# Designs tried in a protein design run: designed miniproteins, single chains, continued (5). Part 58

Each design is a single chain, and the fold is of that chain. pLDDT is the mean over its residues in the fold that is shown.

## One batch from the design tools (miniprotein)

Design m18000
Fold by ESMFold2-Fast:
Structure m18000 (fold): chain A 73 residues (1-73)
Amino acid sequence: MPPQSLLDAYNAAVRAARRTAEELADSGSDRQQVVNLAVNVVSERLDQNPDMSPEEAARLAEREARRYAEKLK
């Protein structure tokens, strides 16, 4: 069972990625791709560093979501 802190960080990342995708992506399919790609990066980073705070995970997710949204244009 994953620790609650890891779940909190993951959930914060998902919310940040969705918020950023809604702001920057023009279509629903692009928003879903941006969220999936950003969350995958955060998930890989959390596997390497499970002590990452929800705030850190959210910032990483926002950064990656912004990067992917720019690539889809």
Scores: mean pLDDT 80

Design m18001
Fold by ESMFold2-Fast:
Structure m18001 (fold): chain A 86 residues (1-86)
Amino acid sequence: DKRLEFAKKLQELVDKLLEAIVNKDLEAIRKTLEEIAELLDIPEETLEEFLERLEEAIKNNDYDTIRKLLNELGELIEKKIAEKEK
């Protein structure tokens, strides 16, 4: 089932992103977000704006902003999945 494989791949990428954030591994964060963007057809401009905000929040240990950005990413993921289910 392509839908299950898609959901599994997306979950693996989200898990990798969270691990990279905990480790403050900016290269892993960028790579994982690029893979998520490719999987969900997220525009490069949207990805770059998100990445800049996330990297800044991580550098400043601004956990409230990191949480907000992860929630925004979750909403974007849900929107993109809904668009693909049409």
Scores: mean pLDDT 81

Design m18002
Fold by ESMFold2-Fast:
Structure m18002 (fold): chain A 86 residues (1-86)
Amino acid sequence: AWVEAVGAVMGLLALGVELDSPEITEAALYVLKATEDLAPEDAARVARAVLDAALEAYAAGASPAEIAERARETLDKELAEIEEKR
């Protein structure tokens, strides 16, 4: 539920701090704000998808800017899917 969503956002925030990337930390805060009004299960799913995408980009050797872009792109895609089903 919300604890899982917050955990995923904190994971992304920690990655931004470790990489000294304002872009990633800003993306993490944007994910938190975008998911705060969603149902807990949707917030958890969206936040987890964003974290997974960011970690995949990081593992692939992407730059911090590319990781942040991937996070935002995944967030936009997941939010669009939720809106389509409303």
Scores: mean pLDDT 82

Design m18003
Fold by ESMFold2-Fast:
Structure m18003 (fold): chain A 97 residues (1-97)
Amino acid sequence: KEEVLKEIDEVIARLREELAKATDPLAQMYLRSAIEALENAKKAVENGDYETALRYAQRALEDVKKAADLGAVSPDTVKRVEEVVERIKQLAEEAKA
């Protein structure tokens, strides 16, 4: 759905803001990795490849959680990434499994 693409864009924007504020090089690495993964998930959603999108979104969630453990990401941002993963998972299930 068009809505998940907007949600991905909003999460990418939030992660870019968190990256700009991050001072820990390890947190910056995880945030940059998560942003790249979400951009790849967005491209996969645009192509209707929800299985590929789900794998990238799950990768992004793992990296965001690691950045959160370092204090670089708010719990609200983590929750938004979790919501994106769930929405993509639902789209993958609806796409005739």
Scores: mean pLDDT 85

Design m18004
Fold by ESMFold2-Fast:
Parts: structure tokens; sequence; C-alpha cells
Structure m18004 (fold): chain A 59 residues (1-59)
């Protein structure tokens, strides 16, 4: 389901927040790959405060 993929993508990135920049970048890339399998308009974002969320890129 879409919700399961969103939850998995967010968890993957959250777990990488305490890692190196390289590992965080890799986690974001993998999370977006998971999201795009269900809906290519969805994208994971890491805000400046470290919060992780999923946004829709285009109408």
Amino acid sequence: SLQRKIDEAVRLVEEALDSSEEELEEAVREANRILHEADPTLHVRVDRDGSVRVVRLAP
C-alpha cells in the first residue's frame, strides 16, 4: 500500500540522520526510489530542523 511505502521511506531517512552526509544522501535516494514505485510525484524532504516528511512535487 502507499501508506506502508511512505512509512518505510520516512523510517529509512530518520535512521540515517545520525550517520554521515554520504549515508544520509544514500538513504534519501533509496527512500525516493521506494516512493516512486507507488507514486512518482512523492518525494522525501529533510527540513533544516531535521524533521523528515513526504511532499508532493507537482500538481
Scores: mean pLDDT 81

Design m18005
Fold by ESMFold2-Fast:
Structure m18005 (fold): chain A 93 residues (1-93)
Amino acid sequence: NVLKFNPILVPLFKKLDASSQQELNNTLAQFISLAKEKKLGQIPPEQNPSLKEVTLAFHRFWAIANREPYNFEEAKVELESLLEAIKNFLKKN
């Protein structure tokens, strides 16, 4: 489980229901697999608009999830936006 050691994701993950936890794990596993296969870390985000959208959604999620005081509802909304950006990237690739 790739979420075990992330202090920002673990509290959020624990508050999700079982189906949402499974969707998050499956979506992240698919993204990591595709990123490894296509060497996405070597592609500038500006060369791939869908990858840029994922990167921007990730930065928004991290900013909200790391804000003090912590707001679960806002972090959840940004997580859902990140998952949608990843799903859209996976559909195009």
Scores: mean pLDDT 71

Design m18006
Fold by ESMFold2-Fast:
Structure m18006 (fold): chain A 76 residues (1-76)
Amino acid sequence: MTVSGEGGVEGKGEAKPGYGTLTLTYRARTPDGVEVVVEKTLTMGSDEDITITLSGRVRLEDGVPRLESISSKLTV
């Protein structure tokens, strides 16, 4: 995972295919050295290989990291 710029986070997540539920975990570090971990759960009914690309922006507000925006793209 690569952290870019002020309040920027980028990462690639690989999830194993399966029936039911996929949990995606990605980790990023802010410019101030604070580590941010985000989990997202997806429901699916397929055993096919899945590639997920995640990108987002992190902002420090009163010294607390908060997510301002995040997007995900799922390809089966």
Scores: mean pLDDT 49

Design m18007
Fold by ESMFold2-Fast:
Parts: sequence; C-alpha cells; structure tokens
Structure m18007 (fold): chain A 84 residues (1-84)
Amino acid sequence: SERERLREEAVRLLEKAASIAEQNGDTDLANIARKLAEAVRRGEDLDLVATFAYIASAIAKKMGLTEVAEQLERAADLLLEASR
C-alpha cells in the first residue's frame, strides 16, 4: 500500500514535470518525463527509473528549468524510497 502510494505520487510528479516542460516549449524534456511515468506504470525497475529521473533533473537544472528539475528530483526520491 505505501509502496503503491509512493509510485502513484511519483507518476503524478513526472506528469507535472512533463506538463510544465511542454508549456515552456521544452518538448524533449516533456517527452523524457512522460516516458519515465510510463516506465513506472509498466512496472519497470524503480531504482533504474529513479536514476534516469535524477539525470533528467540535472539536465533540466543546466537548462535553467528549475521547477521542472524540482519535480523530477522529487519523483526520483519517491521512486528510490519505493524501491527500498
């Protein structure tokens, strides 16, 4: 139950990151965030998805997309917690 709650919250944050990136015209980053959300839904390895979410957050920070980076990092933290 707790693990599933963390996964669902992470998916919401990844979708929020994608929406913000898309509204700012950052289509590539939006697509990355959506693919990460889909990977979580498909039951992919959560620590691997968290790793890619951290990488995406670092890229967003270098691009000056602070809010997108924060959503991606929060999602990664939750996925890592859910992976245990």
Scores: mean pLDDT 88

Design m18008
Fold by ESMFold2-Fast:
Structure m18008 (fold): chain A 117 residues (1-117)
Amino acid sequence: MKYDELAKRIAEVLRRAAEEGLTPDEVFERLKQVIAEFYGIPPEEITDDMIDEVLREVFRNASPEAKEALRDALRAYFRRHAGADDATVDLVFIELSDDPSKEEERRAAAARVGAAL
């Protein structure tokens, strides 16, 4: 399956969630549906851990363009509905990337979040 297609579908859910003012629980249910449909698994069998792993796989394997669209959609949603500041959003993106070259960025982002608290 193409991770770019999955990234675009996830980004669309997050864009709609930002526009419609969906709660995190409502976003979670829509993400379960998208992942279930994409992998051919019943939605009720999709766990939080599976969603996390799918997001990590998307960030590992999707094209730079698809990753950028997904980051933009996540940023818009978290700013508007989750109450997250830019530092927290950046930390989430770094964690989701699971990229060893981002270790310094992870530490810097974590320190920035800690300073804001």
Scores: mean pLDDT 66

Design m18009
Fold by ESMFold2-Fast:
Structure m18009 (fold): chain A 71 residues (1-71)
Amino acid sequence: DFEKKLEEVKEYLLELQSKAHKNTTEKIEESYEHILKNKEEKVVEASYEYLAMKLGDKETVEEYKKRLEEL
């Protein structure tokens, strides 16, 4: 179910954002891997919008989108 998968990704990203610690880069990469492994075009695109909104780092999100498109 698309809606359930999207909510799972949103909860994962929200949890990631709420856990502030020194290995933030590792947690961001884990989020990227999670999206990649469960790649469905609509879920991936919606997840990028959610990531940009919650983390406020649209440039990093756009770089991840570019990486996925060039795989």
Scores: mean pLDDT 58

Design m18010
Fold by ESMFold2-Fast:
Structure m18010 (fold): chain A 87 residues (1-87)
Amino acid sequence: GEVAVGLVGLSEEQAEGFAALGRRAGAEARVFRGEKVGVALRGLSESLAETLAAEAEARGAGAAVIKDGEVVRSAGDAEAAVALARA
């Protein structure tokens, strides 16, 4: 999809929760486990992508929203969040 979201620095439970929300909205979701736990979402509307990014940011996570290859929102660990959104 042309809209992608990367969220990073989540707990396992938070990452699974965001992935489940994305999947219910028709998006592809992948949970990543490494140095930090994160989730990548693709195929959301821009409005829902920004809403989920804002919710993750409110919980202290890093977030990035990419639309048509351009970073339209970033917060926290932006480098890691952008990398997940591009994965």
Scores: mean pLDDT 83

Design m18011
Fold by ESMFold2-Fast:
Structure m18011 (fold): chain A 75 residues (1-75)
Amino acid sequence: MTPDEVRNKIMSNLPEYRKLAEEAGGKDVLVYVDFGGALVLSGTSPDPEKVVEVVLKYLREKIGEKARVKNRLRP
């Protein structure tokens, strides 16, 4: 899969990643993709690590081992 294909696949599913993060306890969640294809999560959560783990697991199911999540969530 090319970098553009990875980025487009992540971009098309941004609402699903946001919903998943919110269901895992995220509040005011913003999700976006950086140039390198990492999914960036920002917002707040009582347990930021749990939110990241849930989203990363889902992302890995979609794009495999190249899945990267950058944690910008605050407690």
Scores: mean pLDDT 79

Design m18012
Fold by ESMFold2-Fast:
Structure m18012 (fold): chain A 69 residues (1-69)
Amino acid sequence: MLPPRELLPAYGSASTNDPDEAAKTLVKLAEVYKSYGYTDLAIEALRLAAVVGTPEQSKEALKRAEELE
């Protein structure tokens, strides 16, 4: 029941009119999760950023997710 997404509050409650802002928020969350050692959650946040972001952000987010895998 969504156990890896319980710590992605910004995506769950994001109030944004711009995919760029949503992707930036998810990338910042991924860095926070990584610093706490939650690598799986960091990868999840980066993958979500790739889905919602601009094409440029999607490429960067996917690359970062692969590096953390």
Scores: mean pLDDT 70

Design m18013
Fold by ESMFold2-Fast:
Structure m18013 (fold): chain A 85 residues (1-85)
Amino acid sequence: PLTKFTEEELEKIKEQFEKEMKETKEYLEKLSSKELEEIAREMAEVLGREEVLEKVKKAKSKEEKVKIILEAIRKIAEETVKKGL
């Protein structure tokens, strides 16, 4: 049987995820717009998230590009959890 995560394990996973999201945001904020577009391209090619690259290219500010990438990472994580990971 698939190991059901305990409430304590789920809480630790959520805390770790939010910590990683914060660290990812700080990392992305240090990158140039070109580097952010390269990350979005890799997400399109490796993870099949072509819409992320399109949105990042259309974004008018570096802050918007960071927000789009973070939202995409969050959605990928949520879909992974929904699939029983």
Scores: mean pLDDT 77

Design m18014
Fold by ESMFold2-Fast:
Formats: C-alpha cells, structure tokens, sequence
Structure m18014 (fold): chain A 106 residues (1-106)
C-alpha cells in the first residue's frame, strides 16, 4: 500500500499545480489556457479516484475528497465553456480545497 499512497500523493500534488494554473489563467481572462489546465487536472483526478477506489488501504476520507474534486472540476469546466468566469473560479477553488484535503488524508 505504501507505493500506492506515494503515487496518489504525487498525483494529487500534480493536480493541485494544474488547478492553481487554471485559477491564474481564469483570473487573467485567458479562458482557453484555464480550460486546458482544468481538463488536465480533471483527467488526473479521475485516474487517481479510480486507483483509490480499487485499493482498500486508501482512507475513505481521501476517496470522498477526490470524488468532490472531480465533481467541482467538471462544474468549473462547464462554467469556463459558458464564459462564466467568476463561477468557474469558485468551482476551481472548491476543487483545490478538496484536493488539499485528499492529500492531507493520504
């Protein structure tokens, strides 16, 4: 389980970096760049969630926060596609909070 937990921690840290870049791009009005980073973060978070669900050694709290992060990223991507930048930033910040809590639980 130690190798899986280390893999999940590294993956969450990567997703956090991408979410921070998406937030910065969105705040600067660069919607195309924000969308790209948000989509990359979602892809990573979904892969991490699949790995976490398949391993009973992963804490349920970490799985729940990864699920919430994926949901928030999906909402952020939809808001970015609709041009709702302020709403997108709120969902990206929510995704960041859940990723931070997932990392803390790992």
Amino acid sequence: AAATLAHLRRGVERALELVDKAIEAAKNGDIETALKYAQEARSIAEALLRTARDNPAVPEEAVRHLQEAVDSLKKAIEALKQGNVEEAIKYLEDAKRHLERALAAL
Scores: mean pLDDT 90

Design m18015
Fold by ESMFold2-Fast:
Structure m18015 (fold): chain A 96 residues (1-96)
Amino acid sequence: AMSELAQIMLAQIRRLAAEDPSARAVAREQLRRIADPAASVEEMAAAAREAGLDGVALMLESAAKHGTPEEVAETVAFVRAEAAEVLAALEAEEAA
């Protein structure tokens, strides 16, 4: 089962896709960037903004500016896991 954040992210992507059909393809590309273990927190935040996930971007930006290194690492790990789960759900929907 998806986490609450993953469900919120997926719902936002679906809302954006209803207005712009390209939004799902953009979201998949940007979620791959967010889920990349080599991505910096700044790169993850930029990718979240491009996907229309402004709340996720703000969370990452806030952690980078105000968090301890441990808090940043926890936020990054959490967001990466959530992004991977949302990406898997979007790819499963396309395969159906």
Scores: mean pLDDT 85

Design m18016
Fold by ESMFold2-Fast:
Structure m18016 (fold): chain A 67 residues (1-67)
Amino acid sequence: DESIKAAEEAIEKVAKETGLEVKKFEIKPEDSPEEKREKVKEWEELVLNADDKTIVTMYSESRERVS
């Protein structure tokens, strides 16, 4: 829970600092703890290594298209 929230807050902070609005990564309640952890890890790795607003935006938009 806290890791997921931290990842969402990090994405929001990056978007705010770069002037972008990025979609939060969607974690479903039915996801297993392992699946949630993997999703959070992907978010954290991307956000922590993101030095370009385009990369962050592209990733977020790609996740929005899953459905």
Scores: mean pLDDT 56

Design m18017
Fold by ESMFold2-Fast:
Structure m18017 (fold): chain A 80 residues (1-80)
Amino acid sequence: SEVEKIAQELLDEISKRLAELASRPDLTPEQGVRELREFLKQLAKKYNLEEILKEIDSLPDDATLTEILVKVGEVIQKKL
């Protein structure tokens, strides 16, 4: 379905961005998480996925990479 295709494209884009951030020696882990949050907000706007944007904005500033990815994964699994 179109929804499943969009979900796969989102997961692929997120995975690619994670690999790019992990390859940057200039970033601290905290900076990497911040960059990922901004990327996810832009991605949510691109695909008109307000639920992802709201979930990312609801997470605390000290949220771990795992907590962010779990929340985004839950939203994608609900077939937005």
Scores: mean pLDDT 77

Design m18018
Fold by ESMFold2-Fast:
Structure m18018 (fold): chain A 100 residues (1-100)
Amino acid sequence: SKEELLEEMRKLLEEMRKEVEELFKNGASADEILKVALEKLGEISKLAAKISEELAKRVEDLAVRLYNELSANKDNPEKMKELVEEMVEELEREIEEAEK
């Protein structure tokens, strides 16, 4: 069920996008946004590990990059939004590549 795992990863990614968007809309703290994003990426990484260790590592590398970039931009919510959207787009591409 590689297709089922990839579909579950996409659902978690979309849930993360919506939850983080709502947090930004409500003026949530940078730490709260980081917590939600990293928790969802951790769940996605666990699903990715069932497909391949390489895919799981790519998700983990994206999570580390997001942590570092958001931590550097805690005072700039617009930049944090851009960084989250960029990471979501990159992870969507990784999922698409894994379908092949």
Scores: mean pLDDT 85

Design m18019
Fold by ESMFold2-Fast:
Structure m18019 (fold): chain A 59 residues (1-59)
Amino acid sequence: ATVRVRATVSANGEVVYSVAPEGDPTWTEVARTPKQSVWDGLGPGDVAETVGPSAAPAP
């Protein structure tokens, strides 16, 4: 099965990573990365999505 991966920038600048099985509307948070200066230009709520198997990012 294919697993979807999503990264979301939270209001405090943390990047939250979530995964969901293909066709499942429910996302599960698997990892969180502290705010980095490079993220200052993105803003809260920005989302990036990748389809496929992915390892949880280490902080």
Scores: mean pLDDT 60

Design m18020
Fold by ESMFold2-Fast:
Structure m18020 (fold): chain A 68 residues (1-68)
Amino acid sequence: MEEIEEAGKKAAEAAKAGDYKKAGELLAETEKKFGKEGGAEAGKIAGSQLDGEEGANLGAAYAVESSK
């Protein structure tokens, strides 16, 4: 679980810095390694640290990166 928590925290940090592509890539990579539940959990952790606009932008970036 530590890798999922770390991914979520790093995604939140990237999103706060305005790097939504990097944040989305981190969540998509977590989904590839730990399955859809793992990606969702990392996204939930990231979202808990972000405002509504930041969370929406991260969600959009994650959807794009996970579709590749």
Scores: mean pLDDT 81

Design m18021
Fold by ESMFold2-Fast:
Structure m18021 (fold): chain A 63 residues (1-63)
Amino acid sequence: STDDQIAALQAQLDKARDTANKVHTDYYSNVLGWSKEEVEEQLKRIDKTVDTLTQQRVDEIRA
């Protein structure tokens, strides 16, 4: 169904975000030696920034 196709595309987007988060996690935890809590907090900040910039760009295109 169309709903199943949308769900599949959303899952692919989520996997792409997970891959990017793994690269950041490796850098912060394995290269810089940050704690799990520090890494998780930084990833949350990155996600919020990406979401904010994405929303701003959508709003600009619509204006």
Scores: mean pLDDT 73

Design m18022
Fold by ESMFold2-Fast:
Structure m18022 (fold): chain A 68 residues (1-68)
Amino acid sequence: MTDEEETFIQEAVDQAVKSNTLPKLLADELRAKGFSDDDIKYALEEWLRRDTELGVEDLKKAVEKVTQ
């Protein structure tokens, strides 16, 4: 993909994670904009990576509350 397409995907993923947008909806939006299956796969892998990082932080906070 082009640098412009990669930047667009990164921004779309960042916004989707922050707005708690489901991966299917992100994939559907990227498909509608003409992105390839490989580009969509890259976006979903980035979404999962970012969502997992946030989920780990939330899990740590939950464990701290239980141990009090």
Scores: mean pLDDT 72

Design m18023
Fold by ESMFold2-Fast:
Structure m18023 (fold): chain A 118 residues (1-118)
Amino acid sequence: KREKVIEQIKELLNKHKKPLLVIAMPLSLFKKIFGVEPEEISKNILYLVEDDPNSPLDLEKFEKTVEKEKPDFVLVIGPLTPEEKEKLEEIAKKYNIPILFITDPVGMIEEGSVEKHL
């Protein structure tokens, strides 16, 4: 199940010349859910959360990274509040970058399909 989902995420990112993978969850939790390091999925990764599930998203770090790196696509993986998702969408829109969210990574792995969770 995990391997199929990881391959689908890789395919989604590889459609773009300059994708940015954004991890909006503690790295330890990501590794437990996916069973791999984010570096096994993408070469360009931004971590927005410290290894504390109660840490707020570093929105300034996201905007600074988008401005500097100028990605052509952003994929965000992590449980987001509606407010956090809206703020990330606003920043992406400001820089004219398409953004997609996977807010239920556990459900996505259980179903074995990325498309239903985008």
Scores: mean pLDDT 79

Design m18024
Fold by ESMFold2-Fast:
Structure m18024 (fold): chain A 71 residues (1-71)
Amino acid sequence: MSKEQLDKEIDEALYLMLLSVSKLIPKEEAIKDLEEQIERLKREIRENGPTPELEKRLQMYEDVIEELKKE
């Protein structure tokens, strides 16, 4: 329970930080940079196999892109 709550709190903080930083630059540039990060993460998953941490990171970047596209 405590570990799951801490992990969730950290994930939420990282998501909000990444979203906030992404809003400091033009939306098109932010999306492009995030898509490049997603490609690097997908390559890492391909080389080392999927881990919960890599999957969470990938989902976080995808969620930020989706949020940016809604605006």
Scores: mean pLDDT 77

Design m18025
Fold by ESMFold2-Fast:
Structure m18025 (fold): chain A 76 residues (1-76)
Amino acid sequence: KKNVEILEKALKKAEEMKAPPRVLGNLYSALADEYYKLGDKEKAIEYYKRAVELFRQAGDTERAEILEKKIEEIKK
């Protein structure tokens, strides 16, 4: 849907510009939220896991832990 397409374009541009891990983590997290709303739980989990890695690289341990908890809730 429209939101996924917009976020995928934003993510591609951010990666091409070598944006900081926090920026990339925010985009992956937003994409995961949109895939979850569309019922694509597998892609949502994949993108949340990528966001967790990026937030840890950014030193944002709290945000990474919140997303890890969300992943476990989706898997149930």
Scores: mean pLDDT 85

Design m18026
Fold by ESMFold2-Fast:
Structure m18026 (fold): chain A 100 residues (1-100)
Amino acid sequence: MTPIQVINSIISQMVVTQRNINNSQTQSQRDQIIDQGRQQMNQLLSQARTLLDDQTYQQVQSRVNRVMDALSDNSLSNNQKSDIVNSVVSDFTSIINQIR
């Protein structure tokens, strides 16, 4: 996997997790989706740690944590969660452009 591919995988995982939360019908299903999303993100972050320089990795890790915390926050609306995910996706696109 390349640096660009791992960041794209992280973006895809954030979007999939958000979509699954929006489509969830019960709190139990939502909690399961969040738990699975965190596990998959931790695996991708472990891969990113070996592929990215320390500065880029810290930028990616902080943004992943921001998204996962937002998605697990029941006080935020679906629109607020979507805005946070879209903002982070835009940031990751900028990071990809810097490493190209």
Scores: mean pLDDT 86

Design m18027
Fold by ESMFold2-Fast:
Structure m18027 (fold): chain A 123 residues (1-123)
Amino acid sequence: MLTEDDRIILRGLLLGVPVEEVLKRLGLSSSTPPQEVARLYVRALRALADAAEPQNPLLAEILRAAADAVEARLDEIKSQEEVIPFVHEQLAKAAESAGVTLGQVLQAMMDFLLTGRFPPLKL
């Protein structure tokens, strides 16, 4: 089940909310290390993938691939500002590898957060 923290992180990612505002909403320090911030996004993506898997296994695969790619390269993230662009880059790469667009993935994530349902990514 998605936690309130996971929902705050995922909505922030989808709506382009800066990391500093997301940390404030989570009650976390503005000086939180960028690698620890990235781990929060990895955890939220994995939680969403687990929720998606029974209804949309392709979306679950994309979200897990992106999360794994971010976690494998945490040492490359040098500032909090780099976290969201890096997560978007890994989501875009995972989406392309699965034959869908980043826009389709972000829309499916948003639809779930608004309705509790996962739309199919393709027919």
Scores: mean pLDDT 85

Design m18028
Fold by ESMFold2-Fast:
Structure m18028 (fold): chain A 87 residues (1-87)
Amino acid sequence: NEVEEILEEIERELLPVAREEGAKLGMSDEEVEEGVRKAVEALRKAVENPTEAAIEGLEEMARDYEKAGLLKLAELIRKLLEIIKKK
């Protein structure tokens, strides 16, 4: 339940950012929405079956969002990491 709530919030926060960046790259809204959907599914899989690589990838993702000024997205990724590390 908590994981799904965090993933839904990540999707809500990520979608407008991805649309803005995708528009700069000439991507359609449908392509952007599909990309966000796939990203959220990858996060769900990482939480369900965490590997060292998945944990490292999430930590890198959080740092990248922080560098980009996307602090809420970084916070949400770190919440997923806390859940993974707590069992």
Scores: mean pLDDT 84

Design m18029
Fold by ESMFold2-Fast:
Structure m18029 (fold): chain A 70 residues (1-70)
Amino acid sequence: MEEIEKKNKELAKEIALRGLKRRVSQADEDTRKRYEEALKEAESNPDKAVEIYKEIMDEERRRLLEELLS
């Protein structure tokens, strides 16, 4: 009962953590500190990992849009 939903939530957390780790490894010097802080927070509170990852993706997308529209 709801085992699939629970499993999917765990997988989503793993995907979020993996995404944050990848961003840390590929980040430039200025963005790396921000991504490292986000990763540490997500590792400390895995239940917030997905929302933290979404915030980082939104910040990255906003920066890209500002660059493209400027």
Scores: mean pLDDT 79

Design m18030
Fold by ESMFold2-Fast:
Structure m18030 (fold): chain A 81 residues (1-81)
Amino acid sequence: SFVIKPSEKAYRITVVAEDEAAAQRAVDLGKGYGFEVVELDLARNTVVMIGEGLSEADVERLARVLAKIASRVEVEEIKPK
């Protein structure tokens, strides 16, 4: 039987948090969704996370939660070459 497999994509999320506590919360939330923290700059309250094999719906849900504790949330699809 043919199963329509959802497009499994890799995503980079860059979060500019409002403060250090918000940056730490962003890390915890991202890890809960299966993201790995690639960069953590507490001097700039910036977190960069990468996740693979994710649905767009899960990424959008995480981005909406992050937007409540961050001045900026940037979501980028990582396309394989």
Scores: mean pLDDT 78

Design m18031
Fold by ESMFold2-Fast:
Structure m18031 (fold): chain A 70 residues (1-70)
Amino acid sequence: MEAEEEIERAKREKERAERELEEARRELEANPDASPEETARLIGRVLRAIGDIIEAELRIERAKKRLKEE
């Protein structure tokens, strides 16, 4: 049943994105006096990680709906 594999794959991607978000957040908090360039890079990493989390959550929900309808 491919939907179950898709859920597991998306969950792994979400966990990876959550780790990236936590790392970027910690770097931002540890470096409040970072240069504007460094701050922009870290903010970019945070935004990308949030996007990846949302995408993974949507994939999980879609796969769950398919599994329920099957």
Scores: mean pLDDT 80

Design m18032
Fold by ESMFold2-Fast:
Formats: structure tokens, sequence, C-alpha cells
Structure m18032 (fold): chain A 60 residues (1-60)
């Protein structure tokens, strides 16, 4: 569970970075794909934060 929370945070950061990379490397054709990565990153960051708070209470 702890590792999952940290992975979610790392995934969120990775997806946001990938979205930027996709746009720079593939150009406007990949804009919808880049948006998908951006939204995934946002979701992972939000869930990671909420999950981490929950996990810290449970792992006591």
Amino acid sequence: LREEARRYRALGEYYLTQADMILKKHGPEADPLAERYRKEGEQYLARSEALRKKLEELER
C-alpha cells in the first residue's frame, strides 16, 4: 500500500512530463494523446495525495 501511494505520485509526475514531451516531439497531431496523459497525471496526483493520507492513518 505505501509503495502504491508513492508510485501514484511518481506516475503523476511522469505523465505530466510525458504530455509535454509528446507535444514537443510529435507536434499538434498528438495533442489529444498529450491531453490524456495530462489528465492521467492530474488524477494520479490527486488520488496519491488522498490515498497517502488514508494510508498513513491505516499503517499506524
Scores: mean pLDDT 75

Design m18033
Fold by ESMFold2-Fast:
Structure m18033 (fold): chain A 71 residues (1-71)
Amino acid sequence: SQAEIEELQRRVEELLRNNDMEGLKELIIEVLRKLTDVSDETAQELADAVINNDLKKHDELLKKLAEELKK
């Protein structure tokens, strides 16, 4: 929903303002677990890959997240 997208955007902005990369990683894990049937371990590995250097995967993940939240 639009409200969920706006809430997620505010959370991301707050974490970035505080330079809280660990919190951002936790948020990505939370979203991945909500959208998929992956384990905590798998979600954590994917979040680490996105944050640390996989820019292409980051773009793909954000697009999928935006599409899922619009439903």
Scores: mean pLDDT 67

Design m18034
Fold by ESMFold2-Fast:
Structure m18034 (fold): chain A 81 residues (1-81)
Amino acid sequence: SMEEVEARFEELARELEEFYRNLGKLSPEEAIARLEELRKRAEEVKELAEQVGDKRTAERLDRIIEHLEALIEEIKRKMAE
């Protein structure tokens, strides 16, 4: 339902805010693990948004997923250096 999409999006937004607030306290491995969890949840919320026809939320989630994937790759690159 639309209400479920909104609730899950708000939950994801709170978790993202908490992640960024604590980013400097995480090891690279912990940061990657948390980002992978957030990415998976974002993908699940996007699928739900698409099922209920919430195109705007689905497009917003696509941008969030791309950003999270970029952060994961950046952290991995820095770890390899």
Scores: mean pLDDT 86

